# Designed miniproteins, single chains, continued (3), part 61

Each design is a single chain, and the fold is of that chain. pLDDT is the mean over its residues in the fold that is shown.

## One batch from the design tools (miniprotein)

Design m10111
Fold by ESMFold2-Fast:
Structure m10111 (fold): chain A 90 residues (1-90)
Amino acid sequence: SLEAFRAEALATLRALHARYTARLDALLAASTDPAARALIRATRAQLDALYADTLARLRASTDPREMVNLVVAFALRATGLLLDLELALK
């Protein structure tokens, strides 16, 4: 059913967000440099905003293809944010 598919997509999105959030929290806990900590916090804010937008769109969607594309787009954009952060911290 559409509802079962949405539930699976939402569960996948929540799991991805939790994983990326845990990585950022670990980086923040390991960092003592104020500039690095500011970048990690800014990346977390961007990730949370992206998650909120994707979550709202998933909840409103009635198209399983759109739901898949939203989850994939979230994963790609979140990975991009983490890669940008890693490069900035080096």
Scores: mean pLDDT 90

Design m10112
Fold by ESMFold2-Fast:
Structure m10112 (fold): chain A 77 residues (1-77)
Amino acid sequence: SPQNQQQIAQLQTRIAILQGTLDAMATMGNWVVSTIKDPEEKAKAEKEWQALLAKQQAAVDAEIAALQQQLAALQAA
């Protein structure tokens, strides 16, 4: 139905925004860490940033998985 097609498009857009936002955050954070000149401070910041990014990735993956289940149900209807 036209209503289901609209809902599918909205869910696809939301998934794309969530993934794009996480990718942009990862790119910016990696760049900031890359500007650190002291090797010890850089290694510490890199470890902390990778831990934070992994936590955010897990949270975003869970939200996307829920949206993908909703999308699959609408596409199967």
Scores: mean pLDDT 88

Design m10113
Fold by ESMFold2-Fast:
Order: sequence, then C-alpha cells, then structure tokens
Structure m10113 (fold): chain A 67 residues (1-67)
Amino acid sequence: SEEELKEAIRRALEQLLAAGAISEELAQEFLDMLDAGVDPREVLERMLKHPEPAVRVAAKDLLEYAE
C-alpha cells in the first residue's frame, strides 16, 4: 500500500543516516518530498536513479513494497 511504502522509505532513510551511509541533507531532501505529499512511488523512482549507491541499493529492497 502507499502508506506501507511511505513508512518503509522513511525507515530506510533513517537507517542509512544512522549508519553514516548518507548525509543528513540528502535524507532530509527525500523526507521533505514525502512530507510535501509527493507520491511514495515517485520518491522510490528518484531513489532508484540517485547517484549514491547506498540509496539505490535501499530503493531496490523497497521495490517489494511498491506492488
């Protein structure tokens, strides 16, 4: 569901930030998109295309929630 995907993206970003795999600025950019009401599937698509490998890997794992 959309709500499940939104929560999964939020959790993945928090985990990446806690692990030092992404900057606070980068995490906040995606979190701001979700808070602004951007479709979680659009956020996921942007994460899949992102130049940061850790973001792309996390996004691939999140594809299971996009059904």
Scores: mean pLDDT 83

Design m10114
Fold by ESMFold2-Fast:
Structure m10114 (fold): chain A 85 residues (1-85)
Amino acid sequence: NKEKFEKLFKQAEELLEEAEKAIEQGDLDKAVRKIGQVGDILDQMRSLSSLLNESDREEADKRIKELEKRRKEVVDKLNEEFEKQ
């Protein structure tokens, strides 16, 4: 479960980076899809976190919150671009 969590964390980081690049390139549809995929990964990470021991779960929850914050920043940028349309 820990190893799966680490793989999902890395995948979410990569998808957020791709979403930001898509926003910069004006590909808002691609950005929406990438942000949606991050949401799905966050749901999977929350499920995996519930299967970890107490100490590992605390660390996992902190990492999930960090990704949620980064995702919100990307969503805010995307919304700014939609306001321009």
Scores: mean pLDDT 84

Design m10115
Fold by ESMFold2-Fast:
Structure m10115 (fold): chain A 59 residues (1-59)
Amino acid sequence: GEVLSTSGRDIAKRIVEDSLSQGLSEQQAINAATSTLISLGYSRKEAEEIAKEALKEVL
């Protein structure tokens, strides 16, 4: 059986990559990922930590 799991980290990395490819700054990329994660039920603190980690992994 296949287990499909989309984690907040995977979502954040995609948003960061898309944001940077559009010419947005690193801070704008973090803000975009953070906002999306909050809308998905993450706390602001968790969302910001995940977004910052995703940015480091993408760079």
Scores: mean pLDDT 79

Design m10116
Fold by ESMFold2-Fast:
Structure m10116 (fold): chain A 57 residues (1-57)
Amino acid sequence: MKELQDLIEKLKENKDNEEKVIEILRSYGLTDEKAQEALALGKGDPSLTALAAYLLR
């Protein structure tokens, strides 16, 4: 749960920079492809993006 909260906060800080969001997601163990999929599933919502990323791990 703490990892998910930390991810949500980082994504909130960078929500307007898709490239930086992908970089953050990759640092959490996602491939670039899965990071892009999580971003698409989140549709601009940092919490939904983080949840999608956590499930795609």
Scores: mean pLDDT 77

Design m10117
Fold by ESMFold2-Fast:
Structure m10117 (fold): chain A 71 residues (1-71)
Amino acid sequence: MEQEVEDALLEKYREAIEKNGLAAIQALRDGIPVSEYIEKGLKEPTEEDKELIEKLAQAAVDGVRDARAQA
């Protein structure tokens, strides 16, 4: 019951990391603050950046699961 809700929240968490991570990488390349970049939506992320952030987001979700299992 709660485990299904937790899995759904982890999926949303992963999606949030992907969105925020892509904005952060693009902001760094353009030399502007992340908040300003998100507000203006200057351009679409590159395929390389998407792949990197997807991998990092999945690793973050896995890390949360591992930490919860070890706590």
Scores: mean pLDDT 68

Design m10118
Fold by ESMFold2-Fast:
Structure m10118 (fold): chain A 117 residues (1-117)
Amino acid sequence: MKLEEIREALRKAGEAFVRWLREHAGLSPEDVEELEKRMREAAEKADVQGFIDAFVEGLRRAWERQRATLSPDLPAEPPELDLGKTLKEQLDNLARYFENAGLPEAAEAFRKLAESL
């Protein structure tokens, strides 16, 4: 696995996710900026786990925000991310989630990361 391929994939995934958070998730600008910084720093270091942690936190905040504003009866849980699964399985699950969410660039980036493990 080449370090530059990991960095590029994380960078693309992070950019697509931050765009989604701004346009669809209804998070505050401060929350989005914090998550963007964390994901960018993880990408620069090729820190896949640190990137996933920031990403999962972003999804959790987006779910909480949507539940609070639109539908109190919505489940409190984000998409299925099993913390007991391997990094490869977590990346595969994130790729499917983003494909279904209409973010094919993020989905492709996570799929390429999973294939490189």
Scores: mean pLDDT 67

Design m10119
Fold by ESMFold2-Fast:
Structure m10119 (fold): chain A 73 residues (1-73)
Amino acid sequence: PIELAQQALEAIQQGKIEEALELMRQLADALPEDLRQQFVQQFVQVELTAKSEAEFQQQMAQLVQQVLAQLQA
């Protein structure tokens, strides 16, 4: 899960959104149940609230960074 989170963050930072979404899906599947539920709910919230591609990328990066921090704790 840590490696997938790092790869997803890298893809987001490079603007490779399609690749990032695929990596984030794989990350969700690899997470423990509680973290997976939280991650999916936050992802849906970002999709509903982001007003632009730039905002979407920023919020996605923050979400992945949050998950990475939880996995490293």
Scores: mean pLDDT 78

Design m10120
Fold by ESMFold2-Fast:
Structure m10120 (fold): chain A 61 residues (1-61)
Amino acid sequence: MSPIERYALELARGLPPEVQEAILIVARYAEEQGASLEAAKRLLEAVRDSLLAQRAARAAR
């Protein structure tokens, strides 16, 4: 397992299924593009935070 895949699996743990799927898809894309682990970590964290914020906004309505 690559460092990016390992980080993505750890980050996705305990998150909603849709957020988990998005994180894993983005992790795979980052690996295919040859992204560094640091760049991939920042991208994955941004995706997590964005999707969780969108879910929170929907729940507030």
Scores: mean pLDDT 81

Design m10121
Fold by ESMFold2-Fast:
Structure m10121 (fold): chain A 94 residues (1-94)
Amino acid sequence: SLRDEVVREARERTAAWLAANPDASVAELTAFLLEVADEAWRRGGGDIETTEAAVRAVLMLLRERGAVSDAELVEMARVMGEWLRRQEARRRAA
C-alpha cells in the first residue's frame, strides 16, 4: 500500500542518515526527522494517518538502535506530535 511504501521510505532514509551522521546532535536529528515527516505528509497526499505511521516508525527505529536516550525520544515525540497537530489544523482551515 502507499502507507507501507511511505513508512518503509521514512525508515530507510532515517537509517541512512544515522549511518552518515554518527556524531549528529539531538537538535540536528530532530530537524532531520521534521524533514522526513514533511516528506511523508507530501507523499501521502496530506493523509495524517500515513504521516503519523511514518513518524511512529522512525521513532521506533531510533529506540531499536539506541540512537537517543528515553528522555530525548519523549521530547522528539512531543515535537513531532506538535508538528502533526499544526498540519491537521492547516488542513481543516483549507
Scores: mean pLDDT 84

Design m10122
Fold by ESMFold2-Fast:
Structure m10122 (fold): chain A 59 residues (1-59)
Amino acid sequence: MPKKAIATKDVKSSHPAFLSLEKGDEVIIEKELSNGLALVENKKTGEKGYVGISDLKVI
């Protein structure tokens, strides 16, 4: 089941598979991976990518 989350800090990524986020950005968690990453969609930009689950707060 998809979950809503908010980025707790600014996240910069140089890798195309990983999302850059600003603190306070809303994302939809599509799936959580066993390695502590999540596949998310940034609701502001519509972009999808991986972020660390520790950088998110589920709401």
Scores: mean pLDDT 79

Design m10123
Fold by ESMFold2-Fast:
Structure m10123 (fold): chain A 100 residues (1-100)
Amino acid sequence: LSDELLKDIDEAMELIIEGVMKATEPTLKKLSPADLVASIQKTADSMIAHAESLGNKKAVAEIQKLKAEAIAAANAGDVDTAMKKLLEMMKVHLKTEAEA
């Protein structure tokens, strides 16, 4: 693949994720800390199970790390950091799909 094509794919992926996060951000900010943690756990566990099904051990480890960081931030009341970690987790998930 050309560097230009890889860059275009990364840019398109980032725009899609950003759009989804902007649409969901008001809803996520209205959740209690416990509900936000539960949503992060459910989403992360789904992504981990998918990466495990593909045998992508690197993606599993990266998503597990981001899951822990997102939950820690949510429990600390740092919603912005929790959302940033959730966004990074979504990027890893989409890259895992592209590698499959």
Scores: mean pLDDT 76

Design m10124
Fold by ESMFold2-Fast:
Structure m10124 (fold): chain A 113 residues (1-113)
Amino acid sequence: SELEEVEKAAELAIEAAKKYVEGKLSKEEALEELEKKLKELGLSEEIIVAAKQVLDIVIDTVEKMKETSDEKEKEELINKSLDTIRGILKFLGFSEESIEKIVKKVEEFLKKV
């Protein structure tokens, strides 16, 4: 149950991040769209809060990556964002399996930006 909800929330968060990167949504609009879609699916408040925090970190990481052309610095920014996401999700009480599933999807997305 948690894994299925987490996977769906992660997919929608990445979709919102992609729309932001493509210039289709502002950061505020991406966060609002994510929250609305997760609420419409009836996901728990804990998952909604977590998904919004993950999306916020992903967008902030994308913006920092735009400020550098150094590939090593970009890799360090990605690794720091993934560690931050792990810490937040652990604090919020998510399972290790759920955390690694989210982190993998975020890493795959950020490496393509």
Scores: mean pLDDT 88

Design m10125
Fold by ESMFold2-Fast:
Structure m10125 (fold): chain A 67 residues (1-67)
Amino acid sequence: NAYELTAKAMKEQAKKNPELSHLADDDDAAVEYARQQALQARDNRIKLMEEKEKLKSEIDTLNKLLS
């Protein structure tokens, strides 16, 4: 499962970084930390693309109404 794999990966990372040692004891915290970092990076990129596609869709609709 993605959850188990993510928790395992973060626990391994926590062994290398003392600042992250608390994540080694909490699977939920480890998964949530990894997800937050991934989502923030991804969402920042995707938001701009989705806003662009939204405008494109609106223009397409207007072209159909005007033609």
Scores: mean pLDDT 74

Design m10126
Fold by ESMFold2-Fast:
Structure m10126 (fold): chain A 85 residues (1-85)
Amino acid sequence: SSLKEEAIELLKNFMEDSWEKLSVEVKKLLQQVFLAIVNEDYKTALKLMEEALQKIEEEEKDKLSDQSLQDLKRALELLKELSKK
């Protein structure tokens, strides 16, 4: 679906812009989110994305651009829509 493709592109953009700034734990969570989206396991992707975003906001917010955080939050909203279906 177009929502799946948009979520993947937003996650890729975030990872490309922010990868070197992220903790190993957040990197693993985002890789698991990507795999879950590819497998259309949107409920798992949503759970893992919420966990990753919480860790980023608590531990790494000052290291990330506003645009990168916005891309990640937009991907979360798309995963919420996909998980309802």
Scores: mean pLDDT 83

Design m10127
Fold by ESMFold2-Fast:
Structure m10127 (fold): chain A 100 residues (1-100)
Amino acid sequence: MEEEERRREEEEKEDIEKRKKALREALERARAAGDAARERLAEAHLELARAYEEGDKQAMIEALRRATEAVKELAERENSSISVEEIEKREEEEIALLEK
C-alpha cells in the first residue's frame, strides 16, 4: 500500500515530464513556423507545468494568464468558433481551483 503511494507520486512526475516534452516539441514547431502566438502558448504551458511541480501558485496563475492571452490571439487570428467569454471563463475556473 505504501509502495502504491510512492508510485502515485512517481507517476505524477512522469506525467508532468511527458507533458513538458510534448510542449517543448510544440514550442520548437511554433518557432520553426514563425508563429509567435503558438510559441507563447507553448511557453506558458511549460511554465505552468514547472510551477505545478514546484507548488508555486502565483507562478501557475501567471502562466495561466499568459496562456489565456495566447489562446485569445489565436482565436481572433484564426476566426475560431471559441468565444473570448468562454476562454476567460475557463481561466477564471482554473485560477479558482488554484486559489483553494
Scores: mean pLDDT 73

Design m10128
Fold by ESMFold2-Fast:
Structure m10128 (fold): chain A 73 residues (1-73)
Amino acid sequence: ELERLRKLFEEARERLEKGAALPEEIAQLTVRISERSDYNPLDIAATALALYELTGKVPSEETVLEVLDRLLS
């Protein structure tokens, strides 16, 4: 559900703004996506964290980009 994902995104973004550390796999994913897109790294990291919390899995780059398009459109 998009509403749940948006809430997780907002919570993750706030935690990151307050200096919360990223899991290494999410940090590496954020760097890779930042290299191939013009999205803000904070938004990328928050989206990847939200998906990770929702699914229990590190998301693919394609999934993060698709979700960023839907959340930030």
Scores: mean pLDDT 82

Design m10129
Fold by ESMFold2-Fast:
Structure m10129 (fold): chain A 88 residues (1-88)
Amino acid sequence: APAPSPLSLDELRARLAGALEAVAAARRAGRHLAAIARLEEELRALLEEAVREGASERETLERLLRLLEAWLAETGLPLAAPRPFAPP
């Protein structure tokens, strides 16, 4: 199996947050803007499908994380943001 054991909800949330921070860092740096726009559309479609299917929070987070991890691998971005976020 690709995963040895299922992640906890806390682990899924933490990993998802890290992946989203990586996307935010790329946007701030002006990198992969077209790919980020495409990712946003894919995430929206996935979320809508999960809601339609009545997927649990766990299943929804796991699907989102898989999509983000695949996207990060394709773009060469790290799973966690390398630079801190600068608030307003």
Scores: mean pLDDT 74

Design m10130
Fold by ESMFold2-Fast:
Structure m10130 (fold): chain A 71 residues (1-71)
Amino acid sequence: MEIIEEPAMTVDELEEKIARGDENDAYILLEGDFVVYGKTALGISLTGMPFEDAKQAAELYGIKRIYVSKL
């Protein structure tokens, strides 16, 4: 699974990227090691967990790329 760093973005900007993204993508807003807000392209929430747990969950859902915005 590929981790891609993105510029700082809002929840609304993240949702727009999800709506236009590939089904194998997930988008995460990260503060330290904590997922403040995160979602797969198919709408599965990754919000409220450590980033390591979010990565494991994303792999189980067949995600190939996680786009990470650090706050």
Scores: mean pLDDT 83

Design m10131
Fold by ESMFold2-Fast:
Structure m10131 (fold): chain A 100 residues (1-100)
Amino acid sequence: SEGRETEALLARAQEAIESGNAEEQLRMGKELAEKAAEYAKRAGIEEAAELAEKAAREGNAEYAEEAARIAAEVFKPDNFEQSAAYAFAQAAALLFRAAK
């Protein structure tokens, strides 16, 4: 179910970006940044988790982008938690950028 939930959230993120609604983009960005932090913690990528938590609190695209970069640096094929952390952090960054 987590894989399906991830796909559903990323699809909703794309719809929010395309909507042009800054309030919805910021809300979704914060939700996905929180998910990025959860999965980064589960993957053992503490630095990415801390940056994703900051991104969620502040609605900051730069923190979300840095969380995604760090999650990508230690890429392990077939590690779902790392892949989810990266995907959610990248989507959060795009949503925060769109909201400006």
Scores: mean pLDDT 85

Design m10132
Fold by ESMFold2-Fast:
Structure m10132 (fold): chain A 93 residues (1-93)
Amino acid sequence: MKEVVVSSVGTYTFTLVDGKVYMTGSGNVPEYTGPRKYEITVEEHWPEDPTGDATGTTVYSIKVLEKDLPLVKDVPVSWPTVEISVEQLRSAS
């Protein structure tokens, strides 16, 4: 499983949209920012465009495995594209 660890002390809002969980801005779930406390499966979507300029945008689709995570379906929000290596975060521990 891939884990997402936010590097900021801020909180993030998790929203379920089209069967995907998105994390945006400051939320009301500060406990879910810990790598060991909550496992979040991240599906990395790279641009499958071999032509033209390399779209250096990584889109993360987060799957929440914890039942205690609050989900909001009515408000579509998305995670801002960030270059966070889960491998680096695990090595830092």
Scores: mean pLDDT 37

Design m10133
Fold by ESMFold2-Fast:
Structure m10133 (fold): chain A 74 residues (1-74)
Amino acid sequence: SIPAFTPEESAALVQAARDLAEKAIKYYKEGKKHEASIYTVAGRMLAIAAEVSGDTETAAEIRKLIDEVDKKMK
């Protein structure tokens, strides 16, 4: 199977998810729980995009990252 993303594009997608995760934690710490949830939802959408493109490894990495954020927001 040929993934839709190059290795560089997959790395960029993971970095985008990391940036969203950092924003989610920042907003949550500021008491902006609604904004925090928007960023975690956006991160999960990136994981779905990676999975649908056939990049299941990148999707798993992004899901793990957002799950760690959700755990910190409990």
Scores: mean pLDDT 84

Design m10134
Fold by ESMFold2-Fast:
Structure m10134 (fold): chain A 87 residues (1-87)
Amino acid sequence: EAEELREALAQPENVAALGAHLDALLAKLRSVPDLEERAALLEKLVAALRATLEALRAIGADPAALAVLERALAAAEEALAEARAEL
């Protein structure tokens, strides 16, 4: 499973698809009208992205895949900070 995931994440098309999916998910969460709900969902996304990034680093995932997750994490953390500032 770990080897299969590492091989899948070495494919540029899969890395691009992952990035697009994360961008779409973040945009959807940023559009949640209730600030408390938005912050709670963004906190869960940040935690999930940190856990995923750590796990993928442990299996030696491709740097391009790691960069996509690092970018998504930074964007999610920024969105969470914005939501919390409005609370």
Scores: mean pLDDT 83

Design m10135
Fold by ESMFold2-Fast:
Structure m10135 (fold): chain A 94 residues (1-94)
Amino acid sequence: SLEDAIAEIDRLFEETKKKLLQAKTPEEVIKVINEFMKRVKEILDKLTPEQREEALDHLISKMNEIIEELLKKHPLETVKAATKVFLDFIVEMR
């Protein structure tokens, strides 16, 4: 269901935030984000197109939180790379 999907995205988001706090290199940051996006895609693929739109809006809010945290701790190049991964994912899932 949409409610279950949003709850699982929130759980994965919290796990991802913890992993990002431990990430030391741009490569580690991108790996963590790619793994998060891969797992989110598996959740979204089970939803109807209408439910997927709602879940994507929720995901965009969570992605903005991650970008804000990355801006505080990581180089701008790493933040740009992470942002591109998020944008490419949103485009692919629509």
Scores: mean pLDDT 83

Design m10136
Fold by ESMFold2-Fast:
Structure m10136 (fold): chain A 60 residues (1-60)
Amino acid sequence: MSPEETARKAYEAARAGAEAGDVEKAGADGQSIALNASDKEASEAADRGGMRGLLEALSA
């Protein structure tokens, strides 16, 4: 999976979880996508995407 695709999936998962009111699940979903990334660049992109999704959902 490309870093861009991995970041997008982490962002979507984190936002969906946070919007549902389950911040712990949102964080876990983002982390799971990062941990399943095949390389460091994809993993770092997933972490950034997930964090952005969480922060946007929690700040809205």
Scores: mean pLDDT 65

Design m10137
Fold by ESMFold2-Fast:
Structure m10137 (fold): chain A 62 residues (1-62)
Amino acid sequence: MVGTYVATVGLGSANEEGLAIRPGDVVEVLGELESGHLRVRLLSTGEEIVLGKAALSYLEPA
């Protein structure tokens, strides 16, 4: 579901180890990829990040 969300936990990028998003970060959900990965934009940086398939379960609507 596209829209603005707040991360409830730290989330890693699908392409790298470590945290790309920290708890409390505001993200814009841009869509779901064909792989089931979630594409988001981090509003503080404007960076687009690909998250894991279950990432939407850790995002709260803003």
Scores: mean pLDDT 75

Design m10138
Fold by ESMFold2-Fast:
Structure m10138 (fold): chain A 59 residues (1-59)
Amino acid sequence: DDLIEEFKETEFSARNISKETLKEMEKLIKEGLSQGEIAKKLGIGKGVVSEFVRFLKEH
């Protein structure tokens, strides 16, 4: 529940991304989509997707 908020506070590139978009990103990562597919679907940079994947692996 607080992981999305922590990611937005620690990752500069995620500060302008809504919590709902980050929740959808987490769902897509768990569904096994590639970082490029997630970036296309959400209209965001692959860099923020890769940082979020790394963040989730650390937590």
Scores: mean pLDDT 78

Design m10139
Fold by ESMFold2-Fast:
Structure m10139 (fold): chain A 75 residues (1-75)
Amino acid sequence: SYVEQVRKLTREIQKEIEEALKKGDIKKAEELVLESLPPDAPEEVKQEALDAVRKKDSEKASKILEEVTERGIAV
């Protein structure tokens, strides 16, 4: 289903962000976050996700991506 595919892609991106942050590759983690967020996402949400990545807070970054994905599915 579309919902399952979107959730699977989000989980794959979350894992890749976590791996990038473990390696200290903040630039790659920032790129992954920006690519995964919808273009019309509020600037505040984009900035919060980038701040989490820059602070190496993979848990917070993953939570933001999950929340954005679930809101998109709920519509």
Scores: mean pLDDT 79

Design m10140
Fold by ESMFold2-Fast:
Structure m10140 (fold): chain A 78 residues (1-78)
Amino acid sequence: ELEEIKERLRALVDEARARKPHFTPEQQRRLDRLIARAEALIKGLDIAIKNEVPDSFKKALIDLAERVAEELRRLLAE
């Protein structure tokens, strides 16, 4: 589950980076903030995958990652 979510976030970040030059300056600023949040969560997910962490911590990371993925998908659909 964590690995799948990490891969999904990475794919969305890669798509966002590729499409960024075609957006308006305001959309690019919003993308930069979402990409930064996604990159931080990818690092957190990688740490949680490689180390034993509490289930509550895993659940919180999953919830945050899914929220950021949804925000990225919405912006990319604009």
Scores: mean pLDDT 82

Design m10141
Fold by ESMFold2-Fast:
Structure m10141 (fold): chain A 68 residues (1-68)
Amino acid sequence: SHMELAEELAVRLITTPFANVEEARAFILEHYDGVPRADELATLVVERRYQELARLLAELEASIRRRA
């Protein structure tokens, strides 16, 4: 489900040690489709703003799809 994909993405983003926003953004786009505001999600991850990350992912859950 979209909710399960959003939760999976959240866990992967929080548990992966990204060096910068570009790396986090590339990860999102490589593994998931339909993720609007991927740049903002990447920034929130790198800045460790996890409450805001969770809120944004909840807003976006209906759009998130697994990439091929």
Scores: mean pLDDT 81

Design m10142
Fold by ESMFold2-Fast:
Structure m10142 (fold): chain A 107 residues (1-107)
Amino acid sequence: SFEKAITILQLELVAIGVEIRSTLSQEQYDKFVEHMRKFIQSLQNKDIDSAIQHLGRAIQTLPPDAGLQFLDRLISLLKDLKKRYPEYSDMYDRIISFLKQQKQQLS
């Protein structure tokens, strides 16, 4: 189900956030978490354009090293979710394409 796919994504994003937490200031972490919360909310509403906007804002709160780590982890996660939930592949492909563009700007 769509709800289950988004719940798995949300739980995995919490895990990724824990991994990068030590590289962030409290202000950066709080802004990152707020934008990621809005990203998930937009996905739940099937508003992919708003989801991508909030995801972009989340990435912009991260220092380059943390941003690259986050991007690599999220791209891998979305590729795995696309295999498990191929009915949402267009959504995952749009997000993955955006993340690859962000990665090119940080590298």
Scores: mean pLDDT 87

Design m10143
Fold by ESMFold2-Fast:
Structure m10143 (fold): chain A 76 residues (1-76)
Amino acid sequence: QLTDAEYKALEKIVNNTDFSKLSAPYSQLSKEDRVKVSAGIVIEAKNRDAESATNFLKQVLKDYNVTLSQLAKDLV
């Protein structure tokens, strides 16, 4: 579980990222771009209700062909 300081750091990454430029498969992204994508997913899910967050996570995991475990690993 992330601290408030860690969430604030992720929000700063998200606010400085143009996600339209990060459309490549997740495995082909640089380490820096994977951190940005993972941060964006976490912040977007946090800002949604439980139903919307679940549907969003299912869709984004399919679109990027990535697992929740890999996203968590790239954020640590």
Scores: mean pLDDT 73

Design m10144
Fold by ESMFold2-Fast:
Structure m10144 (fold): chain A 64 residues (1-64)
Amino acid sequence: SLTEEQKETLYQAMVQNGGLPKKLRQKLKVELDLNLSDERLLQEALKVDVERGVEDLKTAVARI
């Protein structure tokens, strides 16, 4: 599980980029038949081990 410090770091990085990186958001919508809000995607991202990187988000989101 993510530490509170790791969760804050991930959250701040996404906020500074105006939410999820646009390319990653587009890939998630195209590759996954999911209609999730940015808030919900952020909540799922916070469950991902930050050491695995943001690119693993599509795997985490696919479990929804």
Scores: mean pLDDT 51

Design m10145
Fold by ESMFold2-Fast:
Structure m10145 (fold): chain A 81 residues (1-81)
Amino acid sequence: SDLSNQVAQALFEAFGPASNLVPVGDALEVARDTLLSLGVSEELAQQIVAESRKILGVDGDAVLPLARVVEAVRKALERLL
């Protein structure tokens, strides 16, 4: 839960309000870098990003509301941790 909250905070700090449209690839890169900075292994961080992308069902070139990307990362963390 703390890890999930820290990743969500980093995403909101990087990209602004929850309603803001963001490139999925850029948002997931920030999520990965944040996980690594918090001591998550490279392998697990990559798995979380892959699961987040699977939950979103879109390619990295897609643009989605930040809230949807944050929710996908939170769900991925819940499934893998």
Scores: mean pLDDT 85

Design m10146
Fold by ESMFold2-Fast:
Structure m10146 (fold): chain A 64 residues (1-64)
Amino acid sequence: SAAELLREALTLLGAPESVVESVTAIAEREKMSLEEAAEFARLAARAASPETQARVEALIAEAL
């Protein structure tokens, strides 16, 4: 689901658990699509290392 993708991606990016819970709750409430969640995950990963960005892309590929 979109919420599961965001939870995994944000956790991988080192986001605090409170941020992960807030973002996933919003995604569920707003009925975010997997495609929208994938775009959000990519944006969140823009400042991360290339290795971490590749891992986020792998999560997206597995979810879609």
Scores: mean pLDDT 83

